# Designed miniproteins, single chains, continued (2), part 44

Each design is a single chain, and the fold is of that chain. pLDDT is the mean over its residues in the fold that is shown.

## One batch from the design tools (miniprotein)

Design m5601
Fold by ESMFold2-Fast:
Structure m5601 (fold): chain A 74 residues (1-74)
Amino acid sequence: MVTLTVTDANGKTGTAEVPRDATPEEVIEALRKAAGAKPDDTLYVDGTPVSWGGLARAVRAGSGTLHVEVRPAD
């Protein structure tokens, strides 16, 4: 399991746990539950923009906790 600490566009924070082999769909669902993330939002991991597939790959490579920022696509 990898712990995702999620911050949304409104500063709301949440925590979600996902398996290391989580699919992009599973990661989307976890972020939606933790911080209300939407599929068209822009994701950032440690300040680097990532796709939903890129986030799933980061989760697979992760060793514990990942910080994710969710920002609206404008």
Scores: mean pLDDT 75

Design m5602
Fold by ESMFold2-Fast:
Structure m5602 (fold): chain A 59 residues (1-59)
Amino acid sequence: SPLEAAREALKSPDPEQQVLAARLIGELGTEEAYKFMEEALKKATDPRVIKAIEEALKR
């Protein structure tokens, strides 16, 4: 499903893929989607990825 694909992309070592995944998960807006983003935010180190997850959680 799109949610599972996006969750796997959040685990990618590529920050560009992580940013795209965070935006996609944010658009889905489900409880599971927000849980994945909270977990990803705790482990994120790239500023671009952190901003993308924060923006997705804010919206």
Scores: mean pLDDT 77

Design m5603
Fold by ESMFold2-Fast:
Structure m5603 (fold): chain A 63 residues (1-63)
Amino acid sequence: GDAEKAAEAAKEAAKKGDATAAAVGGYHSLRLGGNEELGRKAIEAGVAGDAEAAAEYAQKGAE
């Protein structure tokens, strides 16, 4: 669904080192009916500059 596409975009952004884009992907996953706790963790990791963790939480939240 749309949450899974947002999570995939976050993972792609993280591969390029873009922590902000990874956090935005986590936010979209949350809004599109993903797991609220994992979506918030993705945003938190992105704000901390951890693009890889942000993308990982966004993908888990999209399930």
Scores: mean pLDDT 69

Design m5604
Fold by ESMFold2-Fast:
Structure m5604 (fold): chain A 60 residues (1-60)
Amino acid sequence: SKYIGKDAKEVAKELGSKGYYVRIVPASADLQALKKEYEKQPNTVIIFAEDGVVKDVVFL
């Protein structure tokens, strides 16, 4: 993905500027729990990061 390996805060700012509700979480975070937590929040994007570097990006 075009976001993997980039600075998580920079990617969050870019996606937030496009109207997404952005959350940065540890790379070890439970995706299923996050999907349930944000199921009613439109345009949610989860950035999984390790040491401030993007490891994955999931659009909910």
Scores: mean pLDDT 86

Design m5605
Fold by ESMFold2-Fast:
Structure m5605 (fold): chain A 68 residues (1-68)
Amino acid sequence: GEAHVEKAREHIEKAEEAARKGDMETARKHLLEAQRHALQAYLEGEEEGAREIGRRMQELKKKYGIES
């Protein structure tokens, strides 16, 4: 549900903070957690929230050159 969308947003924010500091390992770990929470949100019917998280993850990966 919405709680998973919120948790995914928190992990994206932590991933961007880590990427900004050059800590790509920590950034990738937070992106994986955001993806897990987005998947759970999608399965629970929060399709729009999950789509938003997916878009934000792709934008962050593009901005900082993260390959996975």
Scores: mean pLDDT 83

Design m5606
Fold by ESMFold2-Fast:
Structure m5606 (fold): chain A 73 residues (1-73)
Amino acid sequence: SSAAEEAIAKGREADKKAFEALKAGDVETALAHFEEAIKHYEEALAADPDNEAVRAALAHLRAVKAVLQRALA
């Protein structure tokens, strides 16, 4: 759906910003952008529950977020 496509595009943009923040050494900013990416991919999956690529992207991003949160603890 167009709603799922828009949500995926927003998720990809947030993911890109997260990795740019990681390259700059700003883990806190990266976490905020990863949380935004997760939110948009969750919206995409709600609009299209059969999208396996979005489900895989969500699993990957949640794992990355968990690793970064542990590094800050």
Scores: mean pLDDT 87

Design m5607
Fold by ESMFold2-Fast:
Structure m5607 (fold): chain A 80 residues (1-80)
Amino acid sequence: SSLEQRLVSLMVGHALRGIAYELEGDYLGAGRSFDAAGDAALSTGDLETARRYYLLASRQYERAGDLEASARRRARAEAL
C-alpha cells in the first residue's frame, strides 16, 4: 500500500540519517534517528526490524551518556 511504502521510506531515511550522525560523532542525533526508524518499522508491523533499530538507538544513547534514554530503548526492544 502507499502508506506502507511511505513508512518503509521513512524508516530507511531515518536509518541513513542515524548512520550519518554516528559517523559525525553526534550520538544523540544518531539515537533519535534510529528511534524514529524503529517507530516506522513498528508501524509496518515489522517487530524484528523495530527491535533492531531500538537496540541501535539504545547503544547510541549510551555512547552519548544518556543512560536513561538508553535503558528505556533497550526495555522497549526487549518488549517486542
Scores: mean pLDDT 89

Design m5608
Fold by ESMFold2-Fast:
Structure m5608 (fold): chain A 91 residues (1-91)
Amino acid sequence: AALEEARREGFEAAKTLSEGQVAARVVGLALLALFDEDPERSKLAVARLAGIAEGLKDEEMREETRHLLKLIAENSEDPEVSKLAEEAAKR
């Protein structure tokens, strides 16, 4: 439920925000996914990033966002965060 809502939020943000605003959100969410002390907030950040990647019309920005999800999967110490990021990167 919460992860599905976060994914929808990311998808809508990708459709409604400017390119620069989307880029800033992607960077902020990646930092939260990697460095937040609360794993639940890290999982929500990954779900929002997954939604953004799905909602992006620009193929290059979508590829860059998926690459960032791969980096999160490789560098996260939390196995649930890592798994969510890995699955999101494959879509």
Scores: mean pLDDT 83

Design m5609
Fold by ESMFold2-Fast:
Structure m5609 (fold): chain A 60 residues (1-60)
Amino acid sequence: LKEEAEKLREEGEKAEKEGNYKEAADLYSQAARLAAQAGSSKEEVDELQNKAVRAYLKST
């Protein structure tokens, strides 16, 4: 779960660099869900959620 969350975060960062903001938002959101399920800190989960929101706003 934690490794899967980190992988999704990295894939989200790659999508964001490529300008695929909607895909990045979805990947960051999934990473946040898995991080929460894995027992990551609230701060780590919130950071991923914030990345998802910012990517989503760039997609609009």
Scores: mean pLDDT 81

Design m5610
Fold by ESMFold2-Fast:
Structure m5610 (fold): chain A 70 residues (1-70)
Amino acid sequence: MAPGLSLEEAVALLEERIAANPDDYRAYYLRGLLLAELGRLDEAIEYYEKAIELNPDYEEARAALEALRA
């Protein structure tokens, strides 16, 4: 069966995590992934860029951003 946590619930949890720790680049990256899955590509790009701004060596965020710009 699919995971019990919905995409909207996952987004809400990540939003809470970002609010509690705005420097959590992983939370920005994960939110970007969920936004891309929801088809909200412009927002996904913004969150990937924020993750890269916080940690420029975060290869997963850079790769995800490049894939969306391809």
Scores: mean pLDDT 78

Design m5611
Fold by ESMFold2-Fast:
Structure m5611 (fold): chain A 73 residues (1-73)
Amino acid sequence: MAEEAKALIDRAYEQVAPRLSPETLAEARKIRDDLTEKAEKYAKEGKNSQAASIATAGALRLVGLAIDDELAR
C-alpha cells in the first residue's frame, strides 16, 4: 500500500513537473515529499484506506497546482 501510494504521487508529479515554472516546481516537490511521508505513516499504522485517500489527494493537489500556475500566466 505505501509503495502504491508513493507511486501514484510520483506519477502525478512527473506528469506535471515539465509544465511548471521554477517557483511552482519547488512547491510541487514539497507537496510530493510531504504527502508521500504522510501516506507512508498512515500505511505503517495499518490505515490503508487513509493512505490511499492521501495519495489521491496528493495527485489532485499537484494537478491543481499545475492549473493554477498556467492560469497565473
Scores: mean pLDDT 78

Design m5612
Fold by ESMFold2-Fast:
Structure m5612 (fold): chain A 93 residues (1-93)
Amino acid sequence: SEENREKAIEYFIKAIKAWAEGKYEEAIEYARKALEYAEENDPLRKLAYELLALSYHALGKDEESKKAKEEAEKIKASDEEIEEVMNEVHEKL
């Protein structure tokens, strides 16, 4: 639903902000919430998994980081689709 996608974007923005501030545990929680609201084929899911991987790596959680990277790699999204999501995120930052 459109409402769920808006929530996914909002949580992803919160995750990026937390990550930028070095609040990696909060970034993980918000990225997981973004994934909960994002639809199965939303390119946002790829970005959320990549942020999860970076956040887990920053915390020394290498196994969780690796699993998140593998989930991101399974998601097929074009560079254009990723750019569209990033532009929407940037407008709301």
Scores: mean pLDDT 89

Design m5613
Fold by ESMFold2-Fast:
Structure m5613 (fold): chain A 69 residues (1-69)
Amino acid sequence: AEAAAGERGQRAMDEVLKALEEIDKNKDKPIDELLENSDRVGAAALHIKAWNEGDEETADRFAAKAEEL
């Protein structure tokens, strides 16, 4: 195992939480605009949010964007 695996995992979680906060600031923007302006972490966070809200179509769109980045 990599020596910093635990700290790396915690930093990855902090990055996701930070991305979720940034998305909340832009929650009033159209989904298409958010998708265009999202980096990989932002797109992944939007995917998780849409999935939790039961919007599978929107979740799939953000997942595809995250995979492209």
Scores: mean pLDDT 66

Design m5614
Fold by ESMFold2-Fast:
Structure m5614 (fold): chain A 85 residues (1-85)
Amino acid sequence: SHMERLRERGETLLATFETAAKMHPDDKEAVKQGLRAMVRWAKEHVDPELLQELIERAIKIAERYTNMSKSEIEKIVAEIVAELS
């Protein structure tokens, strides 16, 4: 279905972001750009429920694989969401 294809694209974006986070754990700007790309795509293409799911999963990936604090990650996400609103 169309919704299943959108979910698959979301999974691909999360996998790409996870790879970038693992390779560049100290690069805040690279992490911010990856989050921005995912949120921008999701805001245009998916419902608010799936957007929120993708954001929460990206935060967990960043927390696990980067040296950024949870507060830094959440601040970046809030700034991106506000920018794209």
Scores: mean pLDDT 83

Design m5615
Fold by ESMFold2-Fast:
Structure m5615 (fold): chain A 65 residues (1-65)
Amino acid sequence: DPEEVAKRLEEGIKKNPDNALLWVQLAAAYYEAGDFEKAREYAEKALQIDPTNPAARALLERIDA
């Protein structure tokens, strides 16, 4: 369930907001749910924390395709 996955990841981000992996996973969860606007926003947030993150870059490429 993408909504439950997103909720779990949002709790993780509250504890570790500088963890780029959690932002990438949240972006992926919203992408799977069809919320491309939030998926893009959270993937861009992950890149602000870790500009070299390949998963965040790949996700943005998929959203922009």
Scores: mean pLDDT 81

Design m5616
Fold by ESMFold2-Fast:
Structure m5616 (fold): chain A 64 residues (1-64)
Amino acid sequence: ADTPAELENDQIMESIALSFNLPKSWAAEFMRLYGRRLSVDEAIETAKLAGKGLTPEQIVAELT
C-alpha cells in the first residue's frame, strides 16, 4: 500500500524500452507526450504497440 506510483511507472517504461532495444529517451519522450502518469494497463498496452513498431506519438494517439 506504500508503493510510489511515479517509481513504478518509470521502471515499467524503462523495462519496455529495454525489451525492444529502444533508448531510455524513448520512455521519457512518451511520458512527456502523454502528459500524465500511466496505469499498469496503459503501460501493458504501450508495450504491445511498441512491439508492433509504433512511435511514441502514434502510441499516445492510440491511448488518448
Scores: mean pLDDT 70

Design m5617
Fold by ESMFold2-Fast:
Structure m5617 (fold): chain A 98 residues (1-98)
Amino acid sequence: GPAVTDESVDAFADGAAAAKGLDPAKTSEEERYRAAAEYLIETGNEEAKEYARKALEAIEKGDLEKAKEYLKKALQAVLAAGKAGKGGGSVEAVHRAL
């Protein structure tokens, strides 16, 4: 299947921001990554939720590179669980970003 890339994280974050009624083109990278993490906490499997919480902690500390790494791991966890039939509500959104 398609690999999760840095571009996949950005595409997913843009989609998460749009789902909150935000214009991704006018929303900061921090706010888009926060939207992505919040969406994964609500809809992801337990492993993805853990990584998404770590992404929020990184965002709060201003470490957007670390936040992106944790979001990448969260998306990988959703896809792995989805392949096993246990990916939660995020699977379609993650596939759309790939």
Scores: mean pLDDT 80

Design m5618
Fold by ESMFold2-Fast:
Structure m5618 (fold): chain A 65 residues (1-65)
Amino acid sequence: GEELGEGAKYIAEVVDASELAKEGAKLMGEGYATGDLELIEKGADLLREAGNEEGARGALEGAKA
């Protein structure tokens, strides 16, 4: 499906990325506040789902530090 409309896919990803990024940031915030690594990992998973690989990596690196 590479020809299925790059613009439409991009817009859908941007909208979904915004929602997933918000939820991921919320879960990471709770995880950092409570020291719950599982919440941080779940937040990182949402960032990866949103296509923010760098954000997910940074979140996990922050939890490790």
Scores: mean pLDDT 66

Design m5619
Fold by ESMFold2-Fast:
Parts: structure tokens; sequence; C-alpha cells
Structure m5619 (fold): chain A 66 residues (1-66)
């Protein structure tokens, strides 16, 4: 599942505070049709709120795996 892989990569990048890699995974999410989610996560990342972005990404991963 490409969306789960992108979200897992995003979560790892956010844990490492690797904003450049996080933005790459956000671009991938947008290309997969998750534009609204990518925008929401990008807004938190741009605000420096990595904890909220990480929490949202993990929540979405859980829902996609269910």
Amino acid sequence: NAAIEALQGLAEALENKDVETARKYLEQLESLGYSDLAKLLRDYVDAGDYETALRIARTVIRHLQD
C-alpha cells in the first residue's frame, strides 16, 4: 500500500526532524490523491509542529491498516 509506505516514511522523517525528507513524502501523498491530508500535514510541518503532524500520520496509518 503506497499511501501507508509514504505515511510511514513521513513519520520516520518527522521523528528525525528531517524536514526535506518529510516534504518528499508529502509530495508523494499528494500524487497518490491524498491532497487534503498532505496539505494539513504540510501546514503543521511548516509551523514546526512536528508532534501534531506525527500524531496525525500515525492515526491515518492505523485507519488504512484496519
Scores: mean pLDDT 86

Design m5620
Fold by ESMFold2-Fast:
Structure m5620 (fold): chain A 58 residues (1-58)
Amino acid sequence: DLSKEELEEQLKKAEEISIEESEGGKIIMETLKEKGVSKEAIEKALEKQKEIRKKNEE
């Protein structure tokens, strides 16, 4: 049910709350999956965010 725009917005919010390590983040990911968002799409978007953070580090 979530569009790419909605998924991108959710991930942007999650960046501030450290979705990858927070329990709140895990709940959001589980909810997105149950709402019909592809697990693969969610994981790919998260990996892309991690890659951007690594580039900012070095």
Scores: mean pLDDT 62

Design m5621
Fold by ESMFold2-Fast:
Structure m5621 (fold): chain A 68 residues (1-68)
Amino acid sequence: AIKLLEEAKKAVEKGDFEGAIELLHKAYPLVKDPEVQELIKKAISAANKGDGEKAIEYLEKAIELLKK
């Protein structure tokens, strides 16, 4: 899951929002933490709006929680 979230973050940084959303949909069912699931949904929503800064913010929070 962490690897997919890091790849999604890189996709957002490159402006590839569609690629980021695909990676996040792949990561979502692998995550058991409800807080991380909510952050992934928020990242998908931000990416759908083209809000790269918010998408990256949510992805960084999700990655931090998974590294606990």
Scores: mean pLDDT 82

Design m5622
Fold by ESMFold2-Fast:
Structure m5622 (fold): chain A 67 residues (1-67)
Amino acid sequence: MKAVVFIADKDPEKREEAIKKIKERYPDLDITFKLFKSLEEAEEAAKKYREETGIPTEVVDAELLLA
């Protein structure tokens, strides 16, 4: 199954850690990651992406995921 995940955090290290954690949970999934500086930017981009492509997009707050 193909999945698209938008990851948001102003700290690039937290974004990389979130990617690693998601890949460890779902190693066999073809996941496309898109990285954003803020949750607001990620949510806005995800809304546009969904409208343009019709593809479901998950938005992840990296800090919340790593808690």
Scores: mean pLDDT 79

Design m5623
Fold by ESMFold2-Fast:
Structure m5623 (fold): chain A 85 residues (1-85)
Amino acid sequence: SAELERLAAEARELIDRALEKAKENLKKAETKEQILKSIALILRAIGLEFDLRLAVERGDLEGVRRILEEAKRLLKEAEEELKSL
């Protein structure tokens, strides 16, 4: 459906942005705590990419909506962590 394709595209873009922010955070991290937080954000982004692919393959519109909301939260968390460096 057009709605599923649109939401999946939005989710993918947000996940990709969150992953890039998390990688930037890792490169700037100077403490063990900052490194571990950055790695956790990277792993969450990778997990969401996997979940999104499965939801799209299954035509799971509600799954894509949930992943989109999780991607929005992850991007916000990654951006806030970058500001703390």
Scores: mean pLDDT 88

Design m5624
Fold by ESMFold2-Fast:
Structure m5624 (fold): chain A 73 residues (1-73)
Amino acid sequence: GATDERLARGAKIQAKLIEEGKAMLEKRGIDVEKYSDTELQDLAIDEFVRELAKMGPEERAAAIKKKMADLLG
């Protein structure tokens, strides 16, 4: 049903955000074991929002579309 599809999609997005958070910390030489899944998701989201703040409106819209495609694809 629609609820099951929504939950599956949400879980896929969350899993990808967690992996992005882990990759970001690993790239910086930080121990990922010190962070919860929620903290890793928040870290990935905060970094993306920070990157968006550096962009003009058109670049921001394109970056958001690309991010959603990467998270859902």
Scores: mean pLDDT 79

Design m5625
Fold by ESMFold2-Fast:
Structure m5625 (fold): chain A 67 residues (1-67)
Amino acid sequence: SLEESLAFARELGRDFIDKLAEAIGKKYGLSKEVIEKIKNDPKAFDKFVRALLQGKSKEEIEKIIKE
């Protein structure tokens, strides 16, 4: 059904976000709390991606996400 397909698509997106946040977050040495926030909060994920594209440091990324 359409509802089932949409739910599946949302779950696929969440899995991708989780894997991306863990892989890049660990590479940059982000704290576990920050990585978990990025995984669970769409606004935090958006801020994280924007900060990466802007070349922000680990310290700046952590500050932005903790806000």
Scores: mean pLDDT 75

Design m5626
Fold by ESMFold2-Fast:
Structure m5626 (fold): chain A 80 residues (1-80)
Amino acid sequence: MEEAEKYLQKAIAAIAEGDVEKALEYAEKAAKLLEEEGKEKEARLVLELVRLAAELSVEKDEKKKEELLKKAEELQEELE
């Protein structure tokens, strides 16, 4: 769990830096670690959440930003 959280934090930091490629790479590593713990649903949700956050960081269309934010909120509820 600590290792998966570590990679998730690295993914978030990469998003903040605008490095979408590294963000997705770290998210994939976090998801793999969660799958190894038998948390397949959580792994899938984490990967989708980081993907949406990465898309949101580069999206310029306000309507699409609202749709991405709504999807991110829905995925966060499923992860909890």
Scores: mean pLDDT 73

Design m5627
Fold by ESMFold2-Fast:
Structure m5627 (fold): chain A 70 residues (1-70)
Amino acid sequence: AAARAQELFQQAEQARQQADGMVQLLEQKAQQLSSDPQRKQQLLQKAEETRQQGDQVVAQLTAQGQALAA
């Protein structure tokens, strides 16, 4: 139980780092498209969607880890 909880917490941390990395790359690419406002907005929207998906995965894994640690 404790070992599985630790694995879930580690997976949550990895998921957060992966989502943060993708968001940063999308935002950086959007900044490079200063001459194309429509494309820039599409990339920023994708960054927000990626952030929301990452937050959901992290919350789910953290909740499962906490339940197993109890």
Scores: mean pLDDT 83

Design m5628
Fold by ESMFold2-Fast:
Structure m5628 (fold): chain A 66 residues (1-66)
Amino acid sequence: MDELIESMEEIEKLVKQAVEAEQAGDTKKAQELLQQAADLLMERNGLSREEAQAEVERMAARIKAQ
């Protein structure tokens, strides 16, 4: 049950690490981590690349606001 939630937790961890990397000035690492999160969203949730990128950007914005 809730493998979707478990996958979202993994994606959220990658996005959180990407936000931390961006705040540390490592833009390249941040982009790589966001790409990994987007790839997981595409694979696990069946999102398009555009939808997955929009969702990881939304997650990053939420994390930055906290």
Scores: mean pLDDT 78

Design m5629
Fold by ESMFold2-Fast:
Order: C-alpha cells, then structure tokens, then sequence
Structure m5629 (fold): chain A 83 residues (1-83)
C-alpha cells in the first residue's frame, strides 16, 4: 500500500497519509488508483515509470480479490503498447 500513498501524494501533495487512508477506506484502493491515473493523465504527468507502478499496485489489488483491478491493468497495458 506504500506505493498508492506515494502516487497519491505526488498528484495530491496537500493530502496527509491519514486523509489518503480515509479515501482508501471510503472508496476502495482500486477507485483511488483510478483517480490517481486520471489526474496524472490530465496533467500530462503519466510517465512510463508511473504506468509501471500503477500496474504493479493494480496487480496486488487483483491478487487480494478485487476483480475491478483486472480491468484497470488491461487498460494501463494498452496505453503502454500505444506509446
């Protein structure tokens, strides 16, 4: 979960660790990850390194039983292929 906090703070630097953990509890980690991705894409800050980190975190979420993470993984992989 540390990577989610690092990514969230990069895109939303005003958020505390406690606020990020509250967002994870409220919306779920996969939805937060989707929001981080969308913000990075909107700002033009979506680097190959960030895409790889997003894919890694999404894979961990899928292994924990979140089926929605699989859709996100497939989408992020397609974005890498189109670069």
Amino acid sequence: MEKIRELAKKLFPSLSDEEIDELIEAMGPTRLLESIFAEALHRGELTDEMLDELIEVAKELKERGDSRADILINYLKKLKENR
Scores: mean pLDDT 79

Design m5630
Fold by ESMFold2-Fast:
Structure m5630 (fold): chain A 75 residues (1-75)
Amino acid sequence: MLSEREWVEAEAALVTMQAYLAKKYGFSIEELEKLLKRARDVLERAQALGDEDTARWMQEVIEELEKKIKELKEK
């Protein structure tokens, strides 16, 4: 089986892909907020494991999702 670290990295990749698709295909604010919650959970788990690379990656994804949500709320 994959280690906890490998599972967290796999979830990070999945969330990143979903964020990309959400931005490209125009997901709703509610869907983006659900992705943001998932990204924050993955960030917390990466930080707990000391996985600095995955934590930094998730911070970037979170910032992009927050920016997109703000843009949609302003329109």
Scores: mean pLDDT 82

Design m5631
Fold by ESMFold2-Fast:
Structure m5631 (fold): chain A 78 residues (1-78)
Amino acid sequence: METEDPIEHLARALKAYKDGNYEEAVEHFEKAIELAKDNPFLQVKAYELLAKVYSDMGNEEKAKEYREKAERIRKEAL
C-alpha cells in the first residue's frame, strides 16, 4: 500500500513507548510524521503522542511544542 511505511513507524513507535523506550518511540514518531506529509490525520496523532512521550520523559517544554504543532495542523488541514 502507498502509506505502509508511515503506518509501520507509527506502530513501532507505539510499541517502543509502551515498552518504556522513549527515545526509540520519539525516533519512530518523527519518521512517521516525515513520511505522512499528505496525511494530516496521522501527523496530528503522531504529534499528540510525541507530546505525551516528552511529558512522560519530564520534558514539558518539548511536550508543549508538539501539542502546539498538532493544534496548528488540525486548524490548517482538518
Scores: mean pLDDT 80

Design m5632
Fold by ESMFold2-Fast:
Structure m5632 (fold): chain A 68 residues (1-68)
Amino acid sequence: MARELAARVAARHGYPAPTSVGQILGALLTAAEEGEEIPEDVVREVIEQFRKLGDENGVAAAEELLAR
């Protein structure tokens, strides 16, 4: 689900489809900055993927998106 939303955001800006969890988060942050509401379940999915990768910085960045 998160990847599909991120791919739609990337396409709107002429970027290639996200190939990493970091690129997915980047697209979701762009959508949130544009005033788009990101579903909590989508953000939680991204947090879980970063946890599986051991990327603590990615977890923190995704949690910041939930706080907006």
Scores: mean pLDDT 78

Design m5633
Fold by ESMFold2-Fast:
Structure m5633 (fold): chain A 110 residues (1-110)
Amino acid sequence: MEIEEVGELLTEVQRLYNEAKDVISEEEAEKIKELIEEAGRHYLLALRAEEQGDLEAAREHAREAARYVLEAASLLLKALEANPDASKELIERARELEERARRLLERLEE
């Protein structure tokens, strides 16, 4: 189910953020954190809507959560690529996460 995939990507972006926050600017880290928090809020709303049987609301909140995950992953990738101290491994993980989030969002927009 797409909502489960949103939860998986949210967990991965949170993990990547926790590893990357010490090698990106404080301003960029705060912006990424806000996007992750918004993704988490919409993810919880999607789960609640699904529990209530409101599949339309569940899908809409899942799309919003996926969009915020994509925005967070994209900003993380840009911040890491701009930092010479960032490892290639972190950059590759951010790029893979951005691609996965984009594909999930495309499927949720069908």
Scores: mean pLDDT 86

Design m5634
Fold by ESMFold2-Fast:
Structure m5634 (fold): chain A 103 residues (1-103)
Amino acid sequence: ALTQSPASVTVKEGGSVTINATASSDVGDAISWFQQKPGEEKKLLIYNTSKLAPGISSRFSGSGSGTNYTLTISNIKAEDEATYYAYDHKTKTWGQGTKLTVV
């Protein structure tokens, strides 16, 4: 299982947010992070826990080991308003998502 927290978060433009994912067992580097906007496909942001996908802003960063993984978004822009999902490649499991609202 892969549990995300928080389920929703509101941040001011220019702020930062950290989203957590907890796995039920050690998944090593098998965590990816995705951004999903309404009506769009999921966009890959981070792969192998900490690597930026091509074309993704360095404002996004991933880290983690064992069972605890994080996505951090810095200098938040209005365009970052979306739902963010962790994916565990070892168990083929999606997190439930974190809805980010920008004010």
Scores: mean pLDDT 86

Design m5635
Fold by ESMFold2-Fast:
Structure m5635 (fold): chain A 88 residues (1-88)
Amino acid sequence: SKLVEEIKKLIDEMTKETDPEKLQKIYSKIVDILKKIKNKKELQEILKYVQEKLKEETNEEVKDTLEELATVIEQRIGALEAKEELDK
């Protein structure tokens, strides 16, 4: 997916960023693109990518932002699963 690849690129840029204001701007861009993703499998792929980056991250501000991002993705996956149950 083009959207998944765009998010992965932004996550990579986030891991290289040392300016907290720029880090927050990258985070906001990722969240905006996530709103366009309706496919649970694509969200799971992004979550896995974030979790892999978290294992290697040593910058505490970037780590905190990646953990927040993982939480947002997990919540979105949960919302889609709840919708699937209601559509039975």
Scores: mean pLDDT 84

Design m5637
Fold by ESMFold2-Fast:
Structure m5637 (fold): chain A 60 residues (1-60)
Amino acid sequence: MGQLVKVVKDYTPKTATELTLKKGDIVEILEVVNDDFVKAKNLKTGKEGIVPISILEPVS
């Protein structure tokens, strides 16, 4: 299982490859794309896509 992180603010996708996220959603990091973006799965919706790292916080 990949690392679980919490979404800290709502995010509306700018492209079809990005995830729609709500504050409080838990996502699983699948791959690091670059220093600004990860590929993640939203555990609430089951959808995968690109997410800005800046809106994510680790969960212990």
Scores: mean pLDDT 80

Design m5638
Fold by ESMFold2-Fast:
Structure m5638 (fold): chain A 60 residues (1-60)
Amino acid sequence: MEEDAERLARAVAYFAAQGVITPEQAKEALRQHLLDLGYSPEEAEKIAERAAEMAEKLRA
């Protein structure tokens, strides 16, 4: 996986865990950003799912 994509996923998960944005908003924003960076829709979806998992871990 690209290091930049994973770094973005971690950052988004962190802000979602703080309650600044909802997990739904975080997933959608990350997906859109990754598509703009040239990632495929399938890859963007998988990275967004990883971010959601990280957010849940940070909330626990």
Scores: mean pLDDT 73

